# Designed miniproteins, single chains: the designs that were tried, part 63

Each design is a single chain, and the fold is of that chain. pLDDT is the mean over its residues in the fold that is shown.

## One batch from the design tools (miniprotein)

Design m2174
Fold by ESMFold2-Fast:
Formats: structure tokens, C-alpha cells, sequence
Structure m2174 (fold): chain A 83 residues (1-83)
């Protein structure tokens, strides 16, 4: 599945960028990457890829926790659990 493979590659790349932003303490980049992961989750759901959507939401939640946005992180994790 070309769509699933493309989503998985984008998820992997965004995950690496999040780890780099965390190491750098770049909160602006972390916030942008978290938003990009939420958009990726929406694209994955539209494609029927629940697994990639859950992974993207979990990644975004991790970035929001790093930003001290624990409520937003828990909301994203809850969205993933309901998929």
C-alpha cells in the first residue's frame, strides 16, 4: 500500500525531527512538529490507517508533554485510544 508506506515514512521522519528538537530545546520547532503530527493523524484516518493515526497522535502528545502542555497531550492520547 503506497499510501500507508508514505504515511509511515513521514511519521518516522517527524519522530526523528522531534527528538532533535527536544535535544536542542527548540520549543517553537516542537510545537510546529506536534501540529504536523496531528495533521498526519487526520490524513492517516482519512486513508483508513488507524495504526499510523494512533502513532502520530502519540508522537504529538509526547511533543506537547515536552512543552509542558500536559492537558493537550492527554487529550491527544485519549483521541488515539478511541480509534
Amino acid sequence: DATRAALEERLRELGLRIEEAKAAGDKEELAELARELVRLAEEALAAGDVESARAALAGAAGAYRELGKDEEAEELLERGRRL
Scores: mean pLDDT 86

Design m2175
Fold by ESMFold2-Fast:
Structure m2175 (fold): chain A 68 residues (1-68)
Amino acid sequence: SDLERARELVETDPREAIILASGLASRGDAEANEIMREAMLLVMERTEPIEFDGARSYPAPGRYGEPP
């Protein structure tokens, strides 16, 4: 039943699905790992991908090999 709930939550509330699936995965359910990964992908898709144009990204990683 928890696996079924986690699957339903993947679409409606992926964060809660991750929490439930991680608990089930700790108990040895391989299927829970798949649900957790699917929910993580949805969370990533939900967040706006930061365009790596060197202006709004990290202060460190830019174009490696450039002089100081």
Scores: mean pLDDT 67

Design m2176
Fold by ESMFold2-Fast:
Structure m2176 (fold): chain A 69 residues (1-69)
Amino acid sequence: SEKEKLKEELVKLAKEYLELLRTHDPLSEETRERYAELLAKIKELLDKLKDDPEFIKEVEEELEKLAKE
């Protein structure tokens, strides 16, 4: 239950990150600030999963799938 929520949140944040890459100028300070926020949130969620390598692998597979389009 909690792990599934964390996975959904990570996938949501990853989608937001990819959308920013597609639609916004990465050189703009506003866009850079939004990237930093998203990356910080992703990092915090991944740190919570640090003790479960199998679940981390599942999350990594979902993120790779999103990146491939």
Scores: mean pLDDT 73

Design m2177
Fold by ESMFold2-Fast:
Structure m2177 (fold): chain A 86 residues (1-86)
Amino acid sequence: MVTVELKELGVDPETGDVKVQMTVRVAESGMVKLTLEADGKTIEEIRYMEAGEVLTLEMTAAKGSTVIGKAISYTTGDSAEARLET
């Protein structure tokens, strides 16, 4: 099983942008594709994760934006998606 969670970490006082953290967990070791999208920007990474490992990615998004986090396991074919409104 793959799980994805999105959380707001706070607001940047200079820009007013919201900092969002994506947390990814896997039950089985293998290669995982991670995608974090907001405001027409995309962060995409392919990482090896061990079973029980927790990986985090961060992005800033304008207030009132939709942030979408995705993870796909190449070992199991499992995928997870989370959405957060800032």
Scores: mean pLDDT 83

Design m2178
Fold by ESMFold2-Fast:
Structure m2178 (fold): chain A 76 residues (1-76)
Amino acid sequence: APPKVKVYVGPTELDELVTYEEFKKNSEGALEVIKKTRNAEVEVDVKPISEDEESKKGAESLKRYMEEAKRFSEEQ
């Protein structure tokens, strides 16, 4: 199973642990928050649940996805 991660958008933590695939599929809400707050600096942070490599890779992949989404919204 894909590793679960904790996702933060600014100071907000999502209510439960999600997999990268689940978050990507349901990311419209997170992207809307980023779009609405693009005039303010919104920090995106993703923490792995454990120190294993799969958890770290899952967190990094999700972090890159959200950073790319933020950059795209800033160019529009």
Scores: mean pLDDT 53

Design m2179
Fold by ESMFold2-Fast:
Structure m2179 (fold): chain A 87 residues (1-87)
Amino acid sequence: SSLLEELKKELEESMKKLLEFVLSMAKDQNLSVDRAVALLESASRLLKEDLRREMEKLNVSEEDKEELIEFLERQTEEAKEELRKAL
């Protein structure tokens, strides 16, 4: 659905901005890779909580909710791998 695609685009943009922020902070403050990954994981958990609330408000189907959560989890794992490679 168009709503599913819109939410996926918002998640991609949010994760991209989060990754850029964490990378910048890690390089500026000499954070260990483990600390940077932990920061990204914590922020991603907050994004997941926000996503769950929005999906509930928008009456998203259970199937689409599962797809969006799995999508966010994949985006998070990819971002963690980017952090590990860059730091």
Scores: mean pLDDT 87

Design m2180
Fold by ESMFold2-Fast:
Structure m2180 (fold): chain A 56 residues (1-56)
Amino acid sequence: MMTKEQLVKGAEGAEKANSEAAARAVGAEVQRYNGIEVKGETAKEVAEKVKELAGA
């Protein structure tokens, strides 16, 4: 499982790269971390939700 810091960095990286696949991979790790499913239509939306969940 990824740490909160790793999840935030992963989400920021996916958003910066505009990679939906990377954002979905980070979302899957969040689901494993907290049992919460993260859904979004864009990489930015998924990354934002992951950052909110992991960072605060």
Scores: mean pLDDT 68

Design m2181
Fold by ESMFold2-Fast:
Structure m2181 (fold): chain A 79 residues (1-79)
Amino acid sequence: MEEEKTEESARLVAEGTAELLGGDPERVREELLRTGMSAKEILDSARSGAELLETAGTPENKKRAERLKKVAEEIEKIL
């Protein structure tokens, strides 16, 4: 159950990250799982990243922050 939550959280973050930076979501997901982060740690990282991007002050970074906040909301629903 916890492993499934971690895998799904990694998938959601990987999809968001690939949209923002470009790249293969599956590769990003594999790298996140390789770090050994828990679903909660992945959630906390997404929230922190969104806050940091929101303070950067460009329209592009604000859109990126909104995307990561949405990812964090979806992870929170799984937890």
Scores: mean pLDDT 76

Design m2182
Fold by ESMFold2-Fast:
Structure m2182 (fold): chain A 84 residues (1-84)
Amino acid sequence: KSIEELGEELRKLAEEFLERLKKAPPSERYDLWREFVKRVRELLDQIFEQLKKQYPDKKKEIEAGKEKTYKQMDEELARKEAED
């Protein structure tokens, strides 16, 4: 898939997640966040692989950006778990 197609999938995933989150009781919200983060990671993996193919000279920077993004996602998910 192209980066544009993956970006559209991320947008749809976020829209679907927000609609589910609005209807979910508080006890179910952490599970929704966990599932959402998992799916976002799968799409981001594909986006970063496409970026590395397009910019092979920037592979180290792309990998560093991926690691930073995943760390931030993990920290946010841990915060959501602690709020439960």
Scores: mean pLDDT 80

Design m2183
Fold by ESMFold2-Fast:
Structure m2183 (fold): chain A 72 residues (1-72)
Amino acid sequence: SAAERQAVLDATKEQLRAMADAESEYLAWLAANPNASQEQREQLKAETTAQHNARAAEIDAQLAAQLAALQA
């Protein structure tokens, strides 16, 4: 339905905003830490990826709940 499509679009927009925020934080950290080691950079990338995955899972759960409500 149109409502289902709108919910998917809204969730996608939220996910893209979350990704942009994570990237901005990473770039700001790199600018503040020009002498950071490769290990430090890899650690922060792993943390940023974990935050992104956690947010994606939250959005997926919200979509699943909305779809379940529509199918009830």
Scores: mean pLDDT 75

Design m2184
Fold by ESMFold2-Fast:
Structure m2184 (fold): chain A 76 residues (1-76)
Amino acid sequence: SSAAAERALAERLVELAREEGAESPSLTPDNVAAFIRAAGGVAALRDSPARRAWLAEQLRLSPAGRERLEALLAGF
């Protein structure tokens, strides 16, 4: 389901942001899933570089983190 894909991506993105040094208590799968929905969902993120860049900015991802986001999306 789209909700299951959003949740799975959100959990992977929380791990990615934590690996890059993010320590915010608001960085949770639920909050990241809300950002994914605001971007138009997983399919919109796969199809739109601008939406991926927006999501990466919300998560404060490095350039390497942005490349990892693109690789994660290829699996969805």
Scores: mean pLDDT 86

Design m2185
Fold by ESMFold2-Fast:
Structure m2185 (fold): chain A 66 residues (1-66)
Amino acid sequence: SELEEFKAEAAKLSLEDAIALAAEKIRELHQQYLESNGDPEILKKINEVKRFLVELMEAAARAEAA
């Protein structure tokens, strides 16, 4: 899926760059959501990328604590 391909590309990056990529993807999806007049499939993608962003941020916090 497009989301799995996105996660695979993010996995090749540093945590900092992966976080920036995920944040940018969320901005793009929000724009698409507004243009689609509330397409629930786009909202689902936004929520999936937001979960991925939280996972990346938690990983970064653990790396800084170590």
Scores: mean pLDDT 82

Design m2186
Fold by ESMFold2-Fast:
Structure m2186 (fold): chain A 68 residues (1-68)
Amino acid sequence: SELEKLRKEGDRIVSEIGKIDPELAKVVKDQMDALLRWYEQGRLSLEQVRNGLRTFEGLLRRLKENAA
């Protein structure tokens, strides 16, 4: 399902952030879990969940750039 794909992508992003900043990875994981929970409760659209993942991807990209 689309939700399963988003969860796997989120888990990958969290894992990669965790290699650079483990404490930040915990925060991102909690935010990802909250987005998925709110989507399941009908409080967020699937597009809003995807936007959250795009934000996390941008964060990961900035972390990798700053580590270089």
Scores: mean pLDDT 85

Design m2187
Fold by ESMFold2-Fast:
Structure m2187 (fold): chain A 80 residues (1-80)
Amino acid sequence: AAAARAAEAARQLEAYARSVAQREVNISDKEYEEKLAELKKLGDEELVKQLEEDRELRKDFEAVLAAIRRALEEVLARLA
């Protein structure tokens, strides 16, 4: 019983994190591409670098999400 409850809680946490990451990736990627294209036309190197830095922060978030998925798979495999 305790193992099943822990697995369910972990699944809910992972699903929430995945949902947040997916929304941010979809929304931010679209906006960043549009702003990046506009800024390249203007020749504003400073803002282009700032947008690229924000993209790197999103990659870190993806790495965290991947680690959560891997940990969840291992826990569920042991409990299954």
Scores: mean pLDDT 57

Design m2188
Fold by ESMFold2-Fast:
Structure m2188 (fold): chain A 96 residues (1-96)
Amino acid sequence: GLSVEEAHERALEALKRAAEQARKEGYPDLADSLLGARDYLSKHPSADSYRQLSRDLRGTADYLRSLGKPSLAKALEEAARALEELARRLEEEAAR
């Protein structure tokens, strides 16, 4: 199965890809926020932080989809999914 380290790298990569898509579509402040979150998560692993960010990204994705930005919404949804998987893996490891 996917290790916590592999899930962490996957989540960081998804956040980077979402930030690149945000810049491409003219949302530089969102891109900066996503890169800031990526930097923070690389230094401060927390299941609660991952779950909270996942929820925030899903809400932002829904909003951007309503504005006709489906590619950016999809990138944010992918990052949210990776963060939720990382949170689950951390909780499973803590329960062992």
Scores: mean pLDDT 88

Design m2189
Fold by ESMFold2-Fast:
Structure m2189 (fold): chain A 97 residues (1-97)
Amino acid sequence: MMSEAERVIRFLEGLLKMIETMALEEKKSNEEIIDTFKRVLDHLIKQVKNPEIQKILKETRDKLIELFKTITDPEELVQAARKVFEEAIKKLKELGK
């Protein structure tokens, strides 16, 4: 059975790909992208039982919201978001050790 951290990592990888597609291919507004990832992350946070994973997800959500409110260029925004997701995934992998 997959660990909770491994399941969350898979969801975050899928969410990042969705954000990249919405920003770069579909040319969605930052507000539409925020609405999408906030709903996904808020739902995931409520489903997670591990408080350390829940904390990482809340910090990731808040960092992403700030980036999408401050960066207007879609390519720069996606690069910054990718770094936030990479940091979150790294923290989640360390919890499994």
Scores: mean pLDDT 84

Design m2190
Fold by ESMFold2-Fast:
Structure m2190 (fold): chain A 64 residues (1-64)
Amino acid sequence: AHEEAMRLLKAQIEEQIKENQKVNEELQKLKDEKKREELLKAHIAKVREQNRATLARIRDILLS
C-alpha cells in the first residue's frame, strides 16, 4: 500500500536526520578543539614577544 511505503520512507528520513545530527555534534567538537589549539599558539607567541621586550628593557637598564 502507498501509505505503508510513505511510513517506511518517513522512518528512514527520521533515522538519517538523527544520524546527521550526531555527526554534526562530533564535527563541531573537533572544530572547537582546533580553535583552542590556535588560541594557545597565539598566546604562546604573545608571551614570547613580551619576554623579548622585558629582556631588552633589562639590558637597557643594566647598560645605562
Scores: mean pLDDT 78

Design m2191
Fold by ESMFold2-Fast:
Structure m2191 (fold): chain A 65 residues (1-65)
Amino acid sequence: SRQALVDQLEEAMRKGADPAELRRLAQELLAVGGLDRDVERIAHQITSDYEALLAMAREERARMA
C-alpha cells in the first residue's frame, strides 16, 4: 500500500540507508501516485540527488581512466 511505502521510506531515511535503496522506494512511491505534496517533493529530491551522485561517480571514473 501507499502508506507502507511511505513508512519504509521514512524508516530507510531515519537509519541512513544506501542511496540506491532510497531511490528505489522513492520511485515506487512516485509510480503509485496520489502523494501528499511534501512526500512527493521529498521523493523527487531523492531521485535527483541519486542521479547527481551517479553522474559525479561516472565523471570521476572517466578522469582516472
Scores: mean pLDDT 78

Design m2192
Fold by ESMFold2-Fast:
Structure m2192 (fold): chain A 95 residues (1-95)
Amino acid sequence: MEEIVMKTQLMLEGIIIDAEEVAKDDPEARRMVERAREYVRQAIVYLSNGDYDGALRYAQKASDLLREGGPKLEPYADAVYEVMTDAVKEIKKAS
């Protein structure tokens, strides 16, 4: 459990770092990435507490914000939700 949460946190943080680099020259896109980072942090808190609905809800909020940052951030939006969905699925199989 703790290992899956830690791996998921590292993967999501990596996605946000890559999105921030892509958004660096676009102030509006950068603002969306910064807000998405906060929702990713909340999603990990929910995941660590066993609130999988909360984790998926906040991952969706982060994904939606990244999409609002424009087409260049769409792959990172998709990756955030996919990583959280896969983490929840892995935890449920291990339980």
Scores: mean pLDDT 86

Design m2193
Fold by ESMFold2-Fast:
Structure m2193 (fold): chain A 106 residues (1-106)
Amino acid sequence: EVYERALEHARKALELTKNPEARKYIEKGIELVKEDPVKAAEYFRKAARIALRNGDVEAAEHFSRAATLLELHVKGYDALAADEAWESGDPEKRRKVREEMEKKNK
């Protein structure tokens, strides 16, 4: 489910991105999501930086969400709940997710 959600964001970002360098990083990231989620997240972060530099704010947001989902999942957090809290814009839901992450962080 987390990998499917990350791939959904990655595919949306790919549709929005015209920059060929960013597209290469996203393609590499998509390939690695299930095999090496840490490297996949790293590629999505690189694509997000390129997209943001080129004014593709919406694409950069989707790349960043894909990376965050994978990063949180690898660390053992409820990545789907975190992404849903972000999508909702509800500060109370975002606060609860942050509190849970703080309790698991050693």
Scores: mean pLDDT 76

Design m2194
Fold by ESMFold2-Fast:
Structure m2194 (fold): chain A 70 residues (1-70)
Amino acid sequence: MELTPESIEELINSVKDEKSRELLRKWVEGKLDLSPAELLASLTGSPEDVALARTVLRSIVLGKELPLPA
């Protein structure tokens, strides 16, 4: 799957929790000095929102060939 900035933005926008969505967006833009594991620990919202945000993070990490969070 081709990860364009537009596709990444659509994935991030699918996350309903505003704080988690903002964290993912800032992390993708390189504005947060957080590891993927630290970002994962910082996610907020319902269990479903967190699970979706984790899936989005995993997709971005795999598409960029970055290490997966623990």
Scores: mean pLDDT 71

Design m2195
Fold by ESMFold2-Fast:
Structure m2195 (fold): chain A 90 residues (1-90)
Amino acid sequence: DDEATATRLLNEIDESIETIKQSLKTVKESKDEKEIQKALEEAKRALKRMEEAVAQLEALGFTSVLPALQVKLEEAKKLYKEIEEEYKKK
């Protein structure tokens, strides 16, 4: 069911953005090097998952949602860059 698959992929994109946001908070607020490194890796995986989910939606022909998803993906990339900059300050 392509519609069920699309719904799952859209949910994965939203969950991935929330993971990246939580990772940014952890990198900013934590003093534990292991927690900071784990957050950085989780954010990296979440960004990759978003890119793969967007590509799958395009392959399935859900082209009408792609412009909005590209905006979300660019938002996620900006948040990830902020995570890297915060990590450099530690």
Scores: mean pLDDT 87

Design m2196
Fold by ESMFold2-Fast:
Order: sequence, then C-alpha cells, then structure tokens
Structure m2196 (fold): chain A 110 residues (1-110)
Amino acid sequence: SHMAEIRRKAADLALRILEVGLKRLGEKYNIPQEVIDEIVKAVREVFDKVIEEHPDATLEEFRKLASEEIRKALEEIGKKYNIPKELTDLIIESVDATLKFVVDLINLKS
C-alpha cells in the first residue's frame, strides 16, 4: 500500500542516519562496536515488525509504535551489557529524535 511504501522509506532513511549517529555516540561514550551493531540490528528488526504488523498505520502512528518497541528492545540490551540507564536513555532519545526528524522531512515533501 502507499502507506507501507512511505513507512519503509522512513525506516530505511532513519537506519542510514542511525548507523552513523550511534557509531559516533559509541565512540564518545566508550560503547563497544559489537553493542552498537546489536542496537542497530534491534532497531531494524522493530521497523520490519511494525511495518508488517500494522499495514494501515500512518507515518506518525508508525513512529509512535516503533519508538515504544525500540525503547523496550534497547532497555533489554542496556541491561544485557550493563550500560548505565542515563546512557541507555540517551541512545533511546537519539533514536526517537532521528525518527521524528525523518517523519517531519517526509511529511514536508508530501
């Protein structure tokens, strides 16, 4: 559907931005690259899941659904690797900000 194409475009763009942004965050806060790779993989898997399970979702609804699932996934990764809560929250905030930016950008071009 048209909405599925828009959500896929948003997901792909967000992932490209996040791969660079999260690598830089990892370098700044001494998070191992393998942990950053697991975070990026978790975000990608959430995007795929939300796109598949919510075919009628608007771009904004997709953002909200993805943000909630990403929060849960990243909190579990944070616990697994003993990442400080403040740093886990910063990573979640960075992902949410990227998604919002991408959604706003796509909406401006529509």
Scores: mean pLDDT 86

Design m2197
Fold by ESMFold2-Fast:
Structure m2197 (fold): chain A 71 residues (1-71)
Amino acid sequence: GAADLVQQFVAETPLTQEQAQELAQLLDYRPELLQEALPYLKGKTVEQLNKALQALKADEGSLSSLYAALL
């Protein structure tokens, strides 16, 4: 369920519980998009993840904006 996806983000990335929930919500809890995004979030710093979340919010959930912010 949605809670399992949020917990997976918290376990696999430096995201806080709140940031993981916000990311999941911005991706409309779509398992395919959440699973696609997960490898790009692994190994990133908290600062990089905050920047990526802000980019995703600004571009209304575009994964391309998320990936660009993480690079």
Scores: mean pLDDT 73

Design m2198
Fold by ESMFold2-Fast:
Structure m2198 (fold): chain A 73 residues (1-73)
Amino acid sequence: SVVDELLAKLAAKREELNADPSLTPEEKEQRFRQFKIDLITEAMSKLVARKRAGEDVQANEAEIAQLVALYKG
């Protein structure tokens, strides 16, 4: 799913940033926040395109709700 792919990318980015000894904790959080925003924006765009194509509205609405919750957390 779009959400599962996004969660996997977020986990990989967190590990990448944590492994970089040149970054401060503040820089790691700033880069992660930007990456998260960019990924959620891309995922939302894909789900909106699927909804416009007439794909399963109920499944799309559930994934959109999960992305909104992830954005707020």
Scores: mean pLDDT 78

Design m2199
Fold by ESMFold2-Fast:
Structure m2199 (fold): chain A 68 residues (1-68)
Amino acid sequence: DLAAQLRAVGLEMAKKMEAGYPTEEVVKDAVERLKALGIEVKTVEGDPVASLHAIGEQLALELARAEA
């Protein structure tokens, strides 16, 4: 269940990036969704690209743990 929800967050991020959404908006939406799942992500203030990378890394780590 958690793994499926984490995959959904990653898929929505990918869809928004493909649709041309601003990186800052993609970051904000992903952070809010992960917080709803009890996962806090440390973002880089004023750097949406670095924040996006941090979210991706955290999501991959949480997915690996949820699937193990």
Scores: mean pLDDT 80

Design m2200
Fold by ESMFold2-Fast:
Structure m2200 (fold): chain A 108 residues (1-108)
Amino acid sequence: SEELKQIQELIKAIDEALRTGNFDKLVETLLKLLGLSDEEIERFKAMSKEEQIKYLNELKEKATSPVQKLAIDLLIDLLNSKNDAERLKALYTHRGKAIKLRRELLEK
């Protein structure tokens, strides 16, 4: 299943960020998982925080998969985080949601 592959990549990206503290790499990996090209990722990075959140909310309305919605919610939480402690809390929260979704996808 493509969704199962995507949720496994999402969990892997979260685990890498928890291990390394590299949130920039996590953001890039999540945007690639959402299907953004390298050019679209560069445009996103050039946006203000308010523009990034607006763009992600528009993507969420068009999202067809629960994996995509989870990745978008994680990105929004990371953008709204004021410090590394809040970013870590967001990672643990969304990791828990990702594990539950992976179980649901495996029970098909």
Scores: mean pLDDT 88

Design m2201
Fold by ESMFold2-Fast:
Structure m2201 (fold): chain A 70 residues (1-70)
Amino acid sequence: DALALLDQLEEAVKKEDFDTALALVEQLERDFGLSPETAALLRMSIAVKNFDTVLKLLERLRREELARRA
């Protein structure tokens, strides 16, 4: 479930568990069709600890997933 992975990614970032966060980004890209551009922006934002950008990207991805289910 993509929404469950997005929630896990947010918690990993909040805990500064960057290895888990990067693994979850890879899983979203591989299994749920996350664009390479968005995945790269997430990885870069995690690496520079720009949590505001990460949270905004996760909110956008949640909205896109919910729109697909409507």
Scores: mean pLDDT 81

Design m2202
Fold by ESMFold2-Fast:
Structure m2202 (fold): chain A 78 residues (1-78)
Amino acid sequence: MKEEHLKLARQYEEQAILASIEQDADALHYFAYRSNEAAQEAGLQWPGMEAKLAHYKAQAEKLSPEKRKALEEALQKR
């Protein structure tokens, strides 16, 4: 379903932001790619991959420790 693909895209974006915080380049690129795939399956046009990667890195740098922990726990719990 289109809505499910959008939810997956957002979940992968959160994992990409977390990977950027952890400076895990392989995970960052993997989750960014999966997020883009899910967005394409939903039939949406998203910004190019490079724009998404830059966005995730910028968001990661601006996350407070509290918000970072919330993302980690949300991803581990479901």
Scores: mean pLDDT 71

Design m2203
Fold by ESMFold2-Fast:
Structure m2203 (fold): chain A 111 residues (1-111)
Amino acid sequence: SELVKKAEELYREGLRYYKEGDLEKAKELFEESIRLASQVDTVEGLYVLGKSLFALSQVYIEQGDLEKAEAYTAKLEEVARQLEALGDHLSAAMLFMGASVNRLALERAKA
């Protein structure tokens, strides 16, 4: 799917800006990746969607927007459950691990 390919490219570009400390550009790229990946009902599309949701929630944690970080982490968990239901157990496990990392970061931020 061209949409999945473009979503993956946007995700990778978002990671580059995130590593450079440009959180606003990273956020924009992750949001566009989510928008494109959400249009595709495939295992590959759901995995890209999950990766971008993980990354976007990490940006919101760093910005102190814990409500948005929690909301995107919950969406990530929903995507992981969808992958599990489709039989992609490895991708689902990877996204659940990401959600657990975000949940731990959120608990630490609230303490």
Scores: mean pLDDT 91

Design m2204
Fold by ESMFold2-Fast:
Structure m2204 (fold): chain A 90 residues (1-90)
Amino acid sequence: SKEKRLKELIERVGELAKKLTKEQLVEILEELAEKHPEARLALLNLADYAKEVSLEEAVKAVKNALSQLPVDLAIEVAEELIRLLEEKLE
């Protein structure tokens, strides 16, 4: 199901994002917001929130935000987020 796919993507986002610096995560969220106008405000708010909290809390907030988006949009955003996260973790 799409819901199962989204859950798997969200877990992968968490695994990758926890290996970044907080500054790298913020940069990725801001880049992702430019590419997804339907999620832009949510992603920018998430990036701003991430600046104010620990990396652990920021990652938790990202996972929660993805779970609250419409499933098709959440899958699209999560797949691109995973790609950007993997690029930073070379």
Scores: mean pLDDT 87

Design m2205
Fold by ESMFold2-Fast:
Structure m2205 (fold): chain A 78 residues (1-78)
Amino acid sequence: EEIEELVKRAIDAAKAGNFTEAAKLSTALGVLSVAYRIEAEMAEKAGLPPEQVEELRRKADEYLAGFKKIDEVVKKVE
């Protein structure tokens, strides 16, 4: 899965001491999480079906979980 691959790459980079790569990947996941959350709110206000709004929120939560997982690993190393 795309998110799992990015999280794995970021964690591997952090463990290798490549904090620049880890930070870039972490930031990308964080930005995507926020973007999907905003999209979900816009979809809900536009009257889209709850199923479509929930799918966008699910994506936002998956990206946020990836971001937090990278952050947690980095904080324990540094």
Scores: mean pLDDT 81

Design m2206
Fold by ESMFold2-Fast:
Structure m2206 (fold): chain A 93 residues (1-93)
Amino acid sequence: SEEEKKREEDIKEAIALAKELLAILERYLNNELSPEEREALVAQEDAALAKLAPLVKENEEIREAYEKGLAKALAEKDPLLTPRTIIEELSKL
C-alpha cells in the first residue's frame, strides 16, 4: 500500500541520514581537517539533522528506534557509538 511504501521510504531515509552522520563524525575524528573542510562538515551535519528531525518527530517507530539507540549510547564514551546504535535500531524496523 501507499502507507507501507511511505513507511519504508521514511525508514530508509532515516537510516541513510544516520549513516551520513556517522561518516561526518568519522571525518571529525580520523581526518586532519582544514578550517574550510570543518566548516563544510558542520554545514553538512546541520543539514542532515534538519532532515532527520521531522522523521523522528512525525514517525513513532523511527522515534522509538532513535530513542533506544540514544539510550544504548548514553553509557558509552565513544561519540561514534550514538549514530551506530541508532542505525542498528532503525535497521530492525
Scores: mean pLDDT 80

Design m2207
Fold by ESMFold2-Fast:
Structure m2207 (fold): chain A 56 residues (1-56)
Amino acid sequence: SSKLKKFEEILDENNEIALQILDRDPSVSDEQKAKIKEQLDKFNKARLEAFKKRES
């Protein structure tokens, strides 16, 4: 649906911005960056799944 597509696009754009900010942050270790990226991916997948269920 158009709503789902727009939500996915916004979610993907926001995720890309977050990853760019994280990658440029010298105060966060590479190990912590990897962990944060893993958690962010998990969180985004959960948000998308919740949206799909809400729109059904």
Scores: mean pLDDT 82

Design m2208
Fold by ESMFold2-Fast:
Structure m2208 (fold): chain A 107 residues (1-107)
Amino acid sequence: SAASERILRALMRAVAAALGLPEESLELEEDGGLRVVTDEALARVREAVPGLGDRDRAGPATLLGLLLAAEAGKDPSKTSWDDIAAANPAAYARYKALVDAALAALA
């Protein structure tokens, strides 16, 4: 739906901001997955999330969770955003601010 696509694009912008990348380095695919467009952006994603395989098609919300968990030194399969908020409030606040700013830009 158009509303779901707007939210996914906002979260894609939050991913780009978290990685210090221009928005055009990422593309939202029709299935809601993110495609990394440039080799420079791919290198940055791999540096931030070293466990991510070759061009894995994670959605923007999944990528934000992986980035937050990596920055907090936590396993994303065993750690929720609320758990990270308790264990690393600085990382949580930073990522929450990026998400909130991206979603506010939709209004």
Scores: mean pLDDT 77

